Designed miniproteins, single chains. Designs and how they scored, part 80

Each design is a single chain, and the fold is of that chain. pLDDT is the mean over its residues in the fold that is shown.

## One batch from the design tools (miniprotein)

Design m2770
Fold by ESMFold2-Fast:
Structure m2770 (fold): chain A 73 residues (1-73)
Amino acid sequence: FIEDAKAIVEETLPADLAAEAVARLDEIAASGLSEEEKRRQALGVIEEAIRRAPGAAAMRTLLAVGALLQELE
């Protein structure tokens, strides 16, 4: 999940915002948390990045993450 989420934010968000989100996602991936808790925290990072993004980038990110979550269910 986290590697796919990193790819999505790098593709859809402005470079500075994507880099910040990727750094936070890497910290979550390296943590000793369960996969469920890692996913929960990763979604929080993505949600924060979407809130800070321009509308078109925010929409692209939201749609791509939604599609990723459907594949994992």
Scores: mean pLDDT 80

Design m2771
Fold by ESMFold2-Fast:
Structure m2771 (fold): chain A 72 residues (1-72)
Amino acid sequence: DKAAFEQALAEARRLLEELRAIGKQSPDAKGGADTAEAGIKGAETMSSTGKAGLDYAKGLADAAREAVESLV
């Protein structure tokens, strides 16, 4: 379960870097990236809570993926 949490956070971090690359040309993408980074830092403090942290990290990855898909 810790491995699943770390994998979900790694996915969210990878998508955050994609949003940051897009954000250099788009203010909307920058805002999304800043929000995602804050969420990832919050999720890292939840590593001791198991499933709640995993669900939160997965939600962050899904939100970041949708943001990337909405940007050309």
Scores: mean pLDDT 70

Design m2772
Fold by ESMFold2-Fast:
Structure m2772 (fold): chain A 64 residues (1-64)
Amino acid sequence: SEMEELKKYAALLDSKDIAVRKEAAAKLQKFLSSKDPVVAVTARSILLFYKRLYGEEAFPFVKL
């Protein structure tokens, strides 16, 4: 399901590797357009939290 894929990529945002975090964020960004509002809102909340934590340099492609 979309929620299980979202959880999988969200876990990767705790990685020490910045490249892994960027790839995970890019995958999560696709869920912002989900037809399921719970999935879309959850993805936005996660991306906003980690963008604030790691800064713009880690997620320059994510417009929230």
Scores: mean pLDDT 77

Design m2773
Fold by ESMFold2-Fast:
Structure m2773 (fold): chain A 81 residues (1-81)
Amino acid sequence: SGEVFERILEELEKRSREDDAELVRIAYEEDWKKIEEIAKRAGVSVEEVKERIAGILRKLAKETSNEEERKLLLELAEKLS
């Protein structure tokens, strides 16, 4: 799974989608403190940030043609929902 995670990050960074890459990193590393920081900055609940990140991960899963990347992105999204 670590190799698949690194491949997702590299692909997003190559496409100048660094914000999406950061959200994938937050979800994979379970960086709850970063989610709390985002929630405070946006003026929303932690639950709402988790739902927004899950939505972005599901969108990324639909965009990938790679089966392992899709599976990991959907798994990360489900953990946040």
Scores: mean pLDDT 85

Design m2774
Fold by ESMFold2-Fast:
Structure m2774 (fold): chain A 60 residues (1-60)
Amino acid sequence: MLSVEEVKERLAKLSPLEREMEIGALITGIATKRVMGGLTPEDEELLKLLREIEAEVRAA
């Protein structure tokens, strides 16, 4: 599993449009994992980070 820091670095390398699409895909993946009851503390940290970045991208 990618660390929060690794995900942050990868997203920073994407264009704004690619970044928005990637964030949406990652959030959807974590939401699906939550429904299956397999959510880890690392997934919760990642979801929090992705929600923050999503808000920043939409506000810009």
Scores: mean pLDDT 73

Design m2775
Fold by ESMFold2-Fast:
Structure m2775 (fold): chain A 82 residues (1-82)
Amino acid sequence: SVADKAGEAARKWVLEAGGNQTAADAAHEAFRKMAEEAPPEYQAVLAGNAASRAAKDAGMTVEQARKAGIEATRALGGVSGL
């Protein structure tokens, strides 16, 4: 699904940004859930924010989590929402 693809993109970005597996799994679930539940016009932005917050809560720095969220949002096609 689109949500599963978005979640996998978030996991990949978190790992590449230096996050651990816990941060990556948290970002995957948060991004997937927000991509499914948010209104279409806000899905990418809300999912990116959720992925960033999950990564931060799992131990990434604020800047690393922010960059992971931006990349996750772009993977869902929401570049204009940033």
Scores: mean pLDDT 69

Design m2776
Fold by ESMFold2-Fast:
Structure m2776 (fold): chain A 68 residues (1-68)
Amino acid sequence: SIAAQLEALGRAVGRELEAQGFPEAARIVEDAGRRAADLVRAGAPVHEALQVFAEGVREARRIAEEQR
């Protein structure tokens, strides 16, 4: 399901960020994946879930960039 894929993607990106030394950014993207998955499971439009995930990824990237 798209929900499981979003959750798995958030975890995969989070592990990579944590391995690179960005645990705060990792947490944000993992949380975004879970929130997006929960929205899909609750019957929200897929585009809304994708927007939540995309925003989480952008925020994680911003935080990681600021820590460099």
Scores: mean pLDDT 86

Design m2777
Fold by ESMFold2-Fast:
Structure m2777 (fold): chain A 88 residues (1-88)
Amino acid sequence: SLWQQARDYLRQAARLVEEAHRALEKGDPEKAIELSDKALQAIDQARTLLDQADVPEEERQNMRTVIDSLRAEAEELRKKAEELLKKK
């Protein structure tokens, strides 16, 4: 179902965000940018599928909240990684 596919992309995005955090901790900002970009792509796929899914209103709202939170986190990680690259 589209709902299950959206949830799968969301889980993938969450994992990629976690991996991006670990890359930054290890001093690998290039890897962190790569993983953050992949997370943002997965988030976009989840949003597209969610908009097409036939699900209860409350479930849709809950997933949109999670999507917005993960997007903000991935964008912040990408920004921090870019700043670390400039610091040399």
Scores: mean pLDDT 86

Design m2778
Fold by ESMFold2-Fast:
Structure m2778 (fold): chain A 95 residues (1-95)
Amino acid sequence: SENAKLMAELGEAAVRQGNTDAALAYASYALSEGDIEGAYRVFKLAAEKTGDARAYVGMAIAAIRLGKFDEARKYAQKARELGDEEGASYVESLL
């Protein structure tokens, strides 16, 4: 939908502005509204800029939505290594 695409675009802008929490929120909304590719792009940009474990959780959830379960496991493991045990366990509960 147009709304999902707009959320992904706002997420990318939030990454550029250094607002990681806003970027992750917009990416999660885009994912929930069906823009999996846009959401993944925002999570990846956030992960590359900040190393935030929550971004890897978002990438893992996007991978699950695409049926890429091995990629989802790798991102969940990376999130755990970065200190997000809860997020990693949540992803594993979806596999």
Scores: mean pLDDT 88

Design m2779
Fold by ESMFold2-Fast:
Parts: sequence; structure tokens; C-alpha cells
Structure m2779 (fold): chain A 90 residues (1-90)
Amino acid sequence: MEEEILKLVKEILEKLNEMDLTPEQMARAIGLILGIVGAILEKDYETVLKELQALKEFVDEMEKQGANPEVAKEIRELIDKGIELAKEKL
């Protein structure tokens, strides 16, 4: 499960690069990803759920600012899968 959720986080990061984010927006996204990875390594799945929700809100904000809606949808689907996996650990 740790390996599977880390693989999803990697896929999310790769899709974030496809959103054509500004350097400032990408820095915020990387900060959120680092928080998620840190929580996974600590097996703090309550924090993983919180941080995945924050990342989903960030993606929604970026879509409203003109980011690619198809890529945003794909990222949300990956985040929702990560949330499901994290819930299995609670």
C-alpha cells in the first residue's frame, strides 16, 4: 500500500507538470506533494487525507485560473484514488 500510494503521488506530480503551471504555482504544488510524501513515510494517514484534500482544492483553484480542465480532471481522479487508499489504512 505504501508503494502503491507513492506511485499515485508520482503520477499526480507528472500530471501537474502537464497543467502548464507558472513557477509560483508549481512551487505551491511541490510543497503540497512534499507534505503528502512526508505523511506517507510517517504512516500518518489522517494527515495524508488532509493534504490530499488540500491538493484537490489547489487543482480546483488552478482550473478556475485557466489551467487545462482535462488534466485537472485526471489529477482529481488520481487524488480521489489516493484518498480511498489512505482511508483503507484508518
Scores: mean pLDDT 84

Design m2780
Fold by ESMFold2-Fast:
Structure m2780 (fold): chain A 84 residues (1-84)
Amino acid sequence: MEAIEKLEKLFGLEKEEAEEILELAKNNEPVTRDVSELSEEEIEKILISSVYFIIMNTELSDEDVEDLVKEAEERKKAILEAKK
């Protein structure tokens, strides 16, 4: 619970936005499209939902949560740079 709230703050999410991302993670909707076909918004939501799914199903320290957020941000940058 505490790690989830910290993640919401780290990504700057409102509770409503966090609930939408959580529902995406719960439903495990398959991303069948190539990364090049995804919008920046879709890429961000997928990365955030992936991190959210991990923290919901795994007990993580605050340090581990920060590392996951950092990896997600680096992954987002790499994907967006490849699309330029």
Scores: mean pLDDT 63

Design m2781
Fold by ESMFold2-Fast:
Structure m2781 (fold): chain A 118 residues (1-118)
Amino acid sequence: SPELRALLERIRELYERLLEALEEVRRTRTEAAFDEALRLAGETSELALELADRAAAAGDEELQQAAMEVAALAGEIALLLQEARDHAGDPERVEALLEEARRLAEEAIKLVDERLAR
């Protein structure tokens, strides 16, 4: 479906922007950087859930499952960001949490790319 493909492409773009926001958090550790990364994670999760609903309506169970996983990864990134923000005074802990968030975002992009290749 062209509409489902367009949603996948938008989700991919949001994850790329989230990766950039995660690097800004690593570099600056500012409230503004955390707020932007959390906003992008939330927007990405919501759009992935919309994709899951539309895939379910279209009878595409495999795309529904992939979209739900992509949404779950964005939710996990948001939890890691919140923990990093709560421990902003611990540079080693912040770095470890942000590195894990980056890995999850890269995993989500891979899942999206596998669906776009179909």
Scores: mean pLDDT 91

Design m2782
Fold by ESMFold2-Fast:
Structure m2782 (fold): chain A 71 residues (1-71)
Amino acid sequence: SSMAQAAVEALQSAVDDGVDIITALKVLKNTATEKGDSQTAQILDDALQMAQQGASSQDVLDYLQQQARQL
């Protein structure tokens, strides 16, 4: 999905700029929810759970890239 891909690109840019990944994921999830993209919001929520459980920023990004390719 173009929305899921845009979210992955936005998260990558935020991480590259030194933004906290949990903060970035919360913002992106809220945006997807407001736009009615429930599938992208769910993927972002799953990624948020991974980050909160101690997954690295790279592991979270790799997960989101794989999920976005399957949409």
Scores: mean pLDDT 84

Design m2783
Fold by ESMFold2-Fast:
Structure m2783 (fold): chain A 107 residues (1-107)
Amino acid sequence: SIRTQLEILLLLISAGGSLIVARLAHKKGKDDLAKRELEAFVATMRDAIGKTKEMYPEISEELTKIENEMNAILDKLNKGEISIEEALKEMEKLFEEFRKLVMKAIK
């Protein structure tokens, strides 16, 4: 439905906003805030991915791969195995991959 498509797009805007705030917080040395915004990003992305899988089951496998990679990055960050900068770069890449899948599916 058009309503579900709009909900997915609004979640994408929200997730993108969290990434922008996380990047800015990191640039200003506020890494605790950057980490909280990355956690908010992951939570919003999980909601967006879930709704997208329900609407577009044909891309469910690709969405599951993005979700698994996102969860692995957050786990590594929480264990101190990667830097906040590395986590930001990887999350930005996964966000763009998800955005492209959503935009292709909506068309």
Scores: mean pLDDT 90

Design m2784
Fold by ESMFold2-Fast:
Structure m2784 (fold): chain A 70 residues (1-70)
Amino acid sequence: SEQDEIDALENELGVRATRLLRAVEDDPEKLARALELIEEYGRRLGEATTLEEVQRIVEETLARLREIES
């Protein structure tokens, strides 16, 4: 279902965010960017009113996390 797909994406996001924060803990610029992305993610989720919006927010956040990791 759409909810199961969103749950899977949110789990992946949590794992990637935790991994990224550990990887960049000694890099102040990357750490600041990662923290800003996580804060923006929380704000966007709070404003979402549909499952489609939640899925889009999670997918976009995952893409931006991958950019910081590279």
Scores: mean pLDDT 80

Design m2785
Fold by ESMFold2-Fast:
Structure m2785 (fold): chain A 95 residues (1-95)
Amino acid sequence: SSTDRDFIKSVGDTLKNIADRLVSLYPDDEEVKKKAEEIKKRIDEALKSDVESSLKLVLETADELLDLLEKHNAPGILIDLVSSIRDGVEYLLKK
């Protein structure tokens, strides 16, 4: 639906912004830079897909971003935000 598409675009942009913030927090970490770039590219690819495929790709990308945030002990507010996005995407996939 158009509502689902608008939600996917909004959460995708938020995940990309969080990935950029993580790079800013760990500017000398080449793994963080590489994975953040991969995350942003996967979100851009997800946004070009159909709704169901986009939701699945965003869910997988959110899970990877959560793992990256937790591995680097990122601020809890960023972890909570990505977790909330993940739950919203999962809800839409199961509904």
Scores: mean pLDDT 85

Design m2786
Fold by ESMFold2-Fast:
Structure m2786 (fold): chain A 74 residues (1-74)
Amino acid sequence: KSEAEKLLESLRRLYELVAPHLSPEAQEEVKALIEAAKGKSLEEIKRVGFEIVQLAEEHGINLQELQRGHVPPP
């Protein structure tokens, strides 16, 4: 997989983690951002990732706890 594809996959996983904590409107916004990132440059996909992180923080989601869940188990 390309770096862009790997990053896009990571954004989808991030969405899955934050979706239960988001309103339906915010869920649709994140989905639209991820869809808009398809076929874009790595730099554009990174920008979308930052927007998703910002949106999650605005909804009071503790991203540090979610990041902890991304650490592989020992």
Scores: mean pLDDT 72

Design m2787
Fold by ESMFold2-Fast:
Structure m2787 (fold): chain A 75 residues (1-75)
Amino acid sequence: MTKEEAEEKLTEIMNTKLEELVEKLQREYKLEEKDALIEIVKELLELHSIIYDMKVELTEEELEEMAETLKERSK
């Protein structure tokens, strides 16, 4: 398996899991799709901070923009 094939497979798995997580968060916490996506973005930023020992601080507008990007990628 090439690195590119592994990255494509990981992206496909992540997209499928993101859609499942959005639906689960909407169901369990009665969140709107946009709010569920924002929570997922926050968790991803926290994971990134742990892996790279870097704190990434986004504005509410930037969080919403990333949530929209995740939504488009999950389609």
Scores: mean pLDDT 67

Design m2788
Fold by ESMFold2-Fast:
Structure m2788 (fold): chain A 90 residues (1-90)
Amino acid sequence: SAAEEERRREIEREISEGLMRILVGVLNSMAEQYKDKDPKLSEEYKKLAEKVRELIERNPDMSPEEQLQIIRDVDKEIEKVKKEVEEEKA
């Protein structure tokens, strides 16, 4: 029925919004954790949080698969930033 299909879309949307909000929250939490210890790494986490927020705003109907891809891309970017920060300190 149309009501069941609408309910399914609403649940999918709520799950999508929840996962992305958690990701943004984690990135902002990491930025605060590194604020005094590594200001450069803290700033990079803030930039990543902003990028994820912008992606959500541009695609509010993002699929779970697209969200998992964003999580993977963010993880790769974090590893890249950590490596760049280590190389600059060496």
Scores: mean pLDDT 76

Design m2789
Fold by ESMFold2-Fast:
Structure m2789 (fold): chain A 82 residues (1-82)
Amino acid sequence: AEELVEKGEEALRKGDLETAARHYAEATRLGSERGALLAAEVAGKLLEAGKYELAYKLGKVVFESGNEEAIEKVKEYILKAQ
């Protein structure tokens, strides 16, 4: 899971939100708490970039993780996007 988080951070550094989303989603599915938190942040960035379909899919992975802090972050981003 940590390797996936590192790959996601590298993608974010390059501005590649789609690759970052894929790596963080996979880390989240593997039970990474850090992956879930970073997935929530990338979902927010995807919403700001107008990539609504990817933001929705990533948000769903975060919701399914059961990570309360990450879920709260996703909810906050959705409210700000309205």
Scores: mean pLDDT 80

Design m2790
Fold by ESMFold2-Fast:
Structure m2790 (fold): chain A 76 residues (1-76)
Amino acid sequence: SLGLEKLAEGERALANRDFALSAEKFSESYREFLAQQDYRLASDSLGMLGFSYAQLNDFDLSVKYGLESLKLYNRS
């Protein structure tokens, strides 16, 4: 699926320490899984998005997406 492709691209960017690209790809992955109502994979993508923002020192966005990830996980 497109969501899984974007998730893999985000993971590769993260491994390469390209945190801006990983945030972009995890955001795309999140939107794809949310559109499919796959709340578990949407939650995972959102958690990885929050981690990417923490690595970019954007702690406000990191906390925001981490909390949204937790809320989505509880719906799955």
Scores: mean pLDDT 89

Design m2791
Fold by ESMFold2-Fast:
Structure m2791 (fold): chain A 90 residues (1-90)
Amino acid sequence: MTEEEKLKEIEEMRKVFRNRLEHADEVGRKFTPEQRSELLRLIDHLTGMAKKDNREALVELAKERYGWEPPEDWDALQIAVDIAVRALKA
């Protein structure tokens, strides 16, 4: 995968999760305005870490938020996606 292709995948991740957050109420997920703002900031932060290939920061965030250690074979984008999925379900 080229750097350009990787950046496109990360940007598509941002779009998908922002869209899911906008439509969360339609699937019975009721977030407060404060929770929505925090989740938007989280999505942007996860996107930034994935673009920088900062796997170590994403591992620490997963441990801090969920007590979960990502598998060693997972890349930064895979970890960012899983954190976003977990955050939107909580």
Scores: mean pLDDT 79

Design m2792
Fold by ESMFold2-Fast:
Structure m2792 (fold): chain A 71 residues (1-71)
Amino acid sequence: SLEELAAELKELLEQGASDEEIAEKYRELQEKVIEGFEETLERLGFSEEEIKEHREALEKVGEERIKELLG
């Protein structure tokens, strides 16, 4: 679940896990959020092309967040 992934990310950060482990867990959490957003857009009748554009924008924001977390 999203809550489980968020809790796992917090634990990794608190334990001083590797940059690779933190980045991987953050990407897993982000992917789950993006999937939920895509499902919502699909229900509202957005095209596959429109959904893809939104996904790409969110992925870019996520990579910047990973940089902030890792320093």
Scores: mean pLDDT 83

Design m2793
Fold by ESMFold2-Fast:
Structure m2793 (fold): chain A 85 residues (1-85)
Amino acid sequence: MEEAEQLKSDIEKAYGDLRAARARLEATVAAGASPQEIFDAEVDYALAEIRFAVSLLAAKHAPLPEEVKQELLDYGERLRAEVDA
């Protein structure tokens, strides 16, 4: 229970960071920011994508019942779809 709750929390945190990084990148580009500012925002977004992927890998390889792991992965996939929309 506690381990599954922590993994879900980690996925939600990574999702929040990913959404914030995407919003920042879109705002930075829309504002006509410098190439360096756009590059910094792209790096932050790429790192947020990596952190989100790592949170899902942690859930996939956790010593939990298969049904619980699948629920966490399905949740992560739904959250990712919201970012990409």
Scores: mean pLDDT 86

Design m2794
Fold by ESMFold2-Fast:
Structure m2794 (fold): chain A 85 residues (1-85)
Amino acid sequence: MEERLRRLERVVRALAEVLREELAKQAANPQEYKEEEAERLEEEVLRRIAELAGVSVEEVRELLEEIRERMADPEFAARIRELLE
């Protein structure tokens, strides 16, 4: 459990970092993304999160789905917000 929790924390921090970079990139060079470009961007984002968190892309997908499901819990959502700050 401890190892999985630490991996989840690393993935959340990596996600925050990647989202900040993507938002900054969007602000500097706003573009209309087509569906094909959105899918490629999603794969690149997942790969970058995996590299920063030190896990596989498959593990990132699994952990992100777990986070999404648990975000329905207000206490878990509050903890995630603390990790993102």
Scores: mean pLDDT 67

Design m2795
Fold by ESMFold2-Fast:
Structure m2795 (fold): chain A 84 residues (1-84)
Amino acid sequence: SDELVNEKVGEIAEALNEMLEGDAEEGKEKVIETAKKALEEVEKEGNEEEAKAAQKALEGFNKKADDILKKKEEEKKKKELEKA
């Protein structure tokens, strides 16, 4: 069942939203911790398909968070400089 994977993916997504709304550095640490725990739990309790799905989702969320934050920060810096 993908239910375990979906639950853990949801927890990571909530941590990502907290990072975007709050302190990015502290939120990123929480995302990493939540993702590690989620992967460990799926590896112990889930099957091979669930483990692959969790790994893929975890990688996607981590990359998405990093890419979005970096792009937003670079865009913000450029916009501030170009407006000045």
Scores: mean pLDDT 70

Design m2796
Fold by ESMFold2-Fast:
Structure m2796 (fold): chain A 82 residues (1-82)
Amino acid sequence: MPDEKEINLSMARMLLAIMKLALKNGKLGEADVESIAQTLRGAAEGLPIDVEPYVKKLLENKNDPEAVLKVVEEFVEEMEKL
């Protein structure tokens, strides 16, 4: 719903901001991908969005921090369309 969407979107945007800072400082690694995937699942909960394609892309690209960031950017863009 619109009120739940705002909270979940804020969570996803905060994750993206933290990831951008971590990537800039060379601190975004493979070990973070599982936590990122779980955060995306939480952010998608109760919303009409399928998180599983994004989780699949995260796992397929876990060795590429820039690709991982791009997947989260695409997820946030999709949430903004809800």
Scores: mean pLDDT 80

Design m2797
Fold by ESMFold2-Fast:
Structure m2797 (fold): chain A 98 residues (1-98)
Amino acid sequence: SQIEVAKEVLRERFKLENVSEEDLEILAKALLRFVLGEQAETLSLEQIRQNIEAFLSLYSPAELERLLLLHFDRDPSVFEGISREQLRRAFESVFASL
């Protein structure tokens, strides 16, 4: 699935080990919506991987957190089904050792 591809890219990019699967899924969903939005439905899994890899190559975990939380505060509709606290906590949990 698209979510599984985004989770895999996150693990590879930041060398994540033994992270909460629930929190990683929240970050993966947030990234898919923020980076691709509606375009995610028309792209192949390979195209999704390439787009997420390219995006994540530009940001540290701290920069990515600031960017996504800022966007949440300006346009929370992008993250439908994810609360601001869930997103913040997912960043804290997933990147605790980085």
Scores: mean pLDDT 86

Design m2798
Fold by ESMFold2-Fast:
Order: C-alpha cells, then sequence, then structure tokens
Structure m2798 (fold): chain A 58 residues (1-58)
C-alpha cells in the first residue's frame, strides 16, 4: 500500500477490524471507499479491500 502513509495504513487496519461481523458486501464497500478517498484507483481499491476482507472476515 505504497500510496498510504504509515498512519493511514494503521487507520485502514483499524477500520477493517471494526467491520468484523458486518456483511462481506458492507466490508468491501466501506474499505473500497476509504482507499479511493486516499488516492487509490477503483480497481486497486477493490483488490486491496478484497484481500483485507479475506484476512479479517470472521
Amino acid sequence: LDFLTGSQRKELLELAESLKGKSKKEQLETLTEFLKSHGASEEEAKEVARKLVDLYTS
């Protein structure tokens, strides 16, 4: 996640943790929107969000 600062990457991981227990669709949408707001393309944001959901879905 080279386009994010260390602080922004920490916020992303904390956001992913807070979304545990939500639907996969809601997790993907929220994480994708966060990544896009921080400069990711739509394709990049979706790919990263999918990987995070796969790691943090309970």
Scores: mean pLDDT 76

Design m2799
Fold by ESMFold2-Fast:
Structure m2799 (fold): chain A 63 residues (1-63)
Amino acid sequence: AMPAGEAVERGAALYAGTAGAEEADADSGKALGTNSGADPQEVARAVEAGDGERVRALADAGK
């Protein structure tokens, strides 16, 4: 659906940006978003709640 798709795309894009930078630094397999950068579970929860601003804040804070 468009609303859900938009929320997921927005959250995924912001998370992917943050995770990409963290992944480059932790290539050896540090748990991305569990102890570094944005917590993916918190990001997913914000996306599910439709809180795109929270997702954005988490991505920015993770940097």
Scores: mean pLDDT 49

Design m2800
Fold by ESMFold2-Fast:
Structure m2800 (fold): chain A 73 residues (1-73)
Amino acid sequence: SMEDLKKRAEVGADVAAGAAEVASGLPPVEKVSIAREDSVGGGARGADGVAASVVATPQGSRLLVGPEVELPL
């Protein structure tokens, strides 16, 4: 339903807010593990690939949203 789609967008926004906290002093490697467990166990896997994780790289932290989307932090 349309309401369900809107709730999925809100979940994505919450994950993005969590990634912003990483830039504020939270370790990105720790966030990667937590985000992975949530996306696998939280049912986000069934939500049109709306799953996100934070990856630490030499160039800084990056946010991976779904299987094919990568955003810089």
Scores: mean pLDDT 48

Design m2801
Fold by ESMFold2-Fast:
Structure m2801 (fold): chain A 87 residues (1-87)
Amino acid sequence: DEVKKKLEELLKEMLAERNAKQPGTKEELDEAKKKIPPLAEKTAEYIKKNPDALGAEIDRALADPSASADTRKLAEGVREVLEAYKK
């Protein structure tokens, strides 16, 4: 629950930041918001079941020179949530 909430917060923050810099249509924003809860839930479940495997995937994503700035920010945020969960 707390892990899911932190992930939803992270994803909403990223969406708000992107929308502030480059405003999309209301439909695009609403669609993106609808995808946040299920994505946060799936990611939280993966953190709980496979923390080591997720850590390795994050490391690979951050090592990829073709990764977008959004991908890097997401990977860094998920790593923070994963490290907080392990306490």
Scores: mean pLDDT 74

Design m2802
Fold by ESMFold2-Fast:
Structure m2802 (fold): chain A 65 residues (1-65)
Amino acid sequence: SLAEEWLEKTKDLSPEEKFKAILEEHKKELDKIYADPNGTIADVQAVIKETLKAVDEVVKELKEE
């Protein structure tokens, strides 16, 4: 899962830095799809879904006491 890869890659970062890094990875994956002549709207939707999963985990971490 892209979300799991991004969360593992950013595990030692602060929640704010994790959020920024996840958004950068999101942009890179979208740029790859836009550059791919076989890229589809379904591929874009899959990246968005993974981004929301990763962001949800960061928000949960931020709300921990």
Scores: mean pLDDT 80

Design m2803
Fold by ESMFold2-Fast:
Order: sequence, then structure tokens, then C-alpha cells
Structure m2803 (fold): chain A 77 residues (1-77)
Amino acid sequence: EEEEAARKEIEALRKQIDDIENKGPTKVTVKISDKISKEIRKHLAYAKAALQRYSKTGSKEDLENARKHLEKAEELL
């Protein structure tokens, strides 16, 4: 179901954020499924983009933006 696909993507992004916080900036490789609702997909895309910026810049603001969009995606499940 669409909700199950969304939960898996949210888990993958959460793990990426946790890994970045503990290990420093790394490459982001999370793919977003077409089966996820447009609103959830939008927030997951923003979170992924913020993580990609953080991997290049090391900015705390980019990491916080990734967390905020991930939290919003979780609210929409």
C-alpha cells in the first residue's frame, strides 16, 4: 500500500539524518517511490534536497530543514 512505501522512505531518510549527525556529511542515495502521495513525496523531496546540501556545506540549517520536512511527511501518513 502507499502508506507502507511512504513509511519505508521516511525510515531511510531518518537513518540518513541520524548517520549524518553521528558521522558527518555523506552522500545521499534515497530514492522516492511514485506510489507515495504527492504531498508526502513533496516533503520527502525537500528533506532529501536539504540532506544533499548538508553533505556539501555542513550547515546545521540544512540538517534542521531536512528534519522539519521529514517530520511533516510523517504527519501526513
Scores: mean pLDDT 69

Design m2804
Fold by ESMFold2-Fast:
Order: structure tokens, then C-alpha cells, then sequence
Structure m2804 (fold): chain A 109 residues (1-109)
């Protein structure tokens, strides 16, 4: 159900950005959350294309960004699905050097 996953990621991005933007105390979290959700969307698109290995690396990068910041703040509906999927993929596939490079690349942007 990749179409449903993409719709959920788009909705979670909108909801997360709206919620965290309205909270001045969490303003600095917004950028990291946006980068993490963007990585998740790219991962979902790669899954639709059948590129599972590349998709897993983007989802691992999303977990590194979202897992760290989301644990400090209240989660938005929908973003929990992305986090859960990223955690599942990370547990099945140990962090690779390539996954770390992708996370670093996203953090630099």
C-alpha cells in the first residue's frame, strides 16, 4: 500500500510542520523534523520503484533524525507510522557505512 504510505507521509509532514511551527519552544526542532520526514518520503518513493535497498537507507536516515528529536516532543498523528517503519528497517538491517553517509548528507542540507 505504497500510495497510502505516501499519502500518510505527506499528511504527517504538513501536520508536523504546522504543529511544531506554532510552538516557539520547539522551533529549532522543525528543521530536523522536516529533513527526517523528507527522507521518509524519498524512501517511500523508492519502495514504489522496487528499490528496497536504497529505500531502507533513507528510512534509516529518517529514524536517526526523527527518533532523536521526536522523543523530546509530542508526536503528531501519522509521523508515528514513519518512525515505527524506520525502527523496524533499522533493526532488520544493521547501520551500514552507506546509511551513515546518507544521514550525514541530509543533516548537512
Amino acid sequence: DVAAARATLAASLAAALAKYKDDPANVKVVELLARGVRAGIEGAELIEEGKEEEARQFLIAAELLLGKEIKKVKKTPGIDDLIAESERLAAEMPPSEEARRRAEEILRE
Scores: mean pLDDT 55

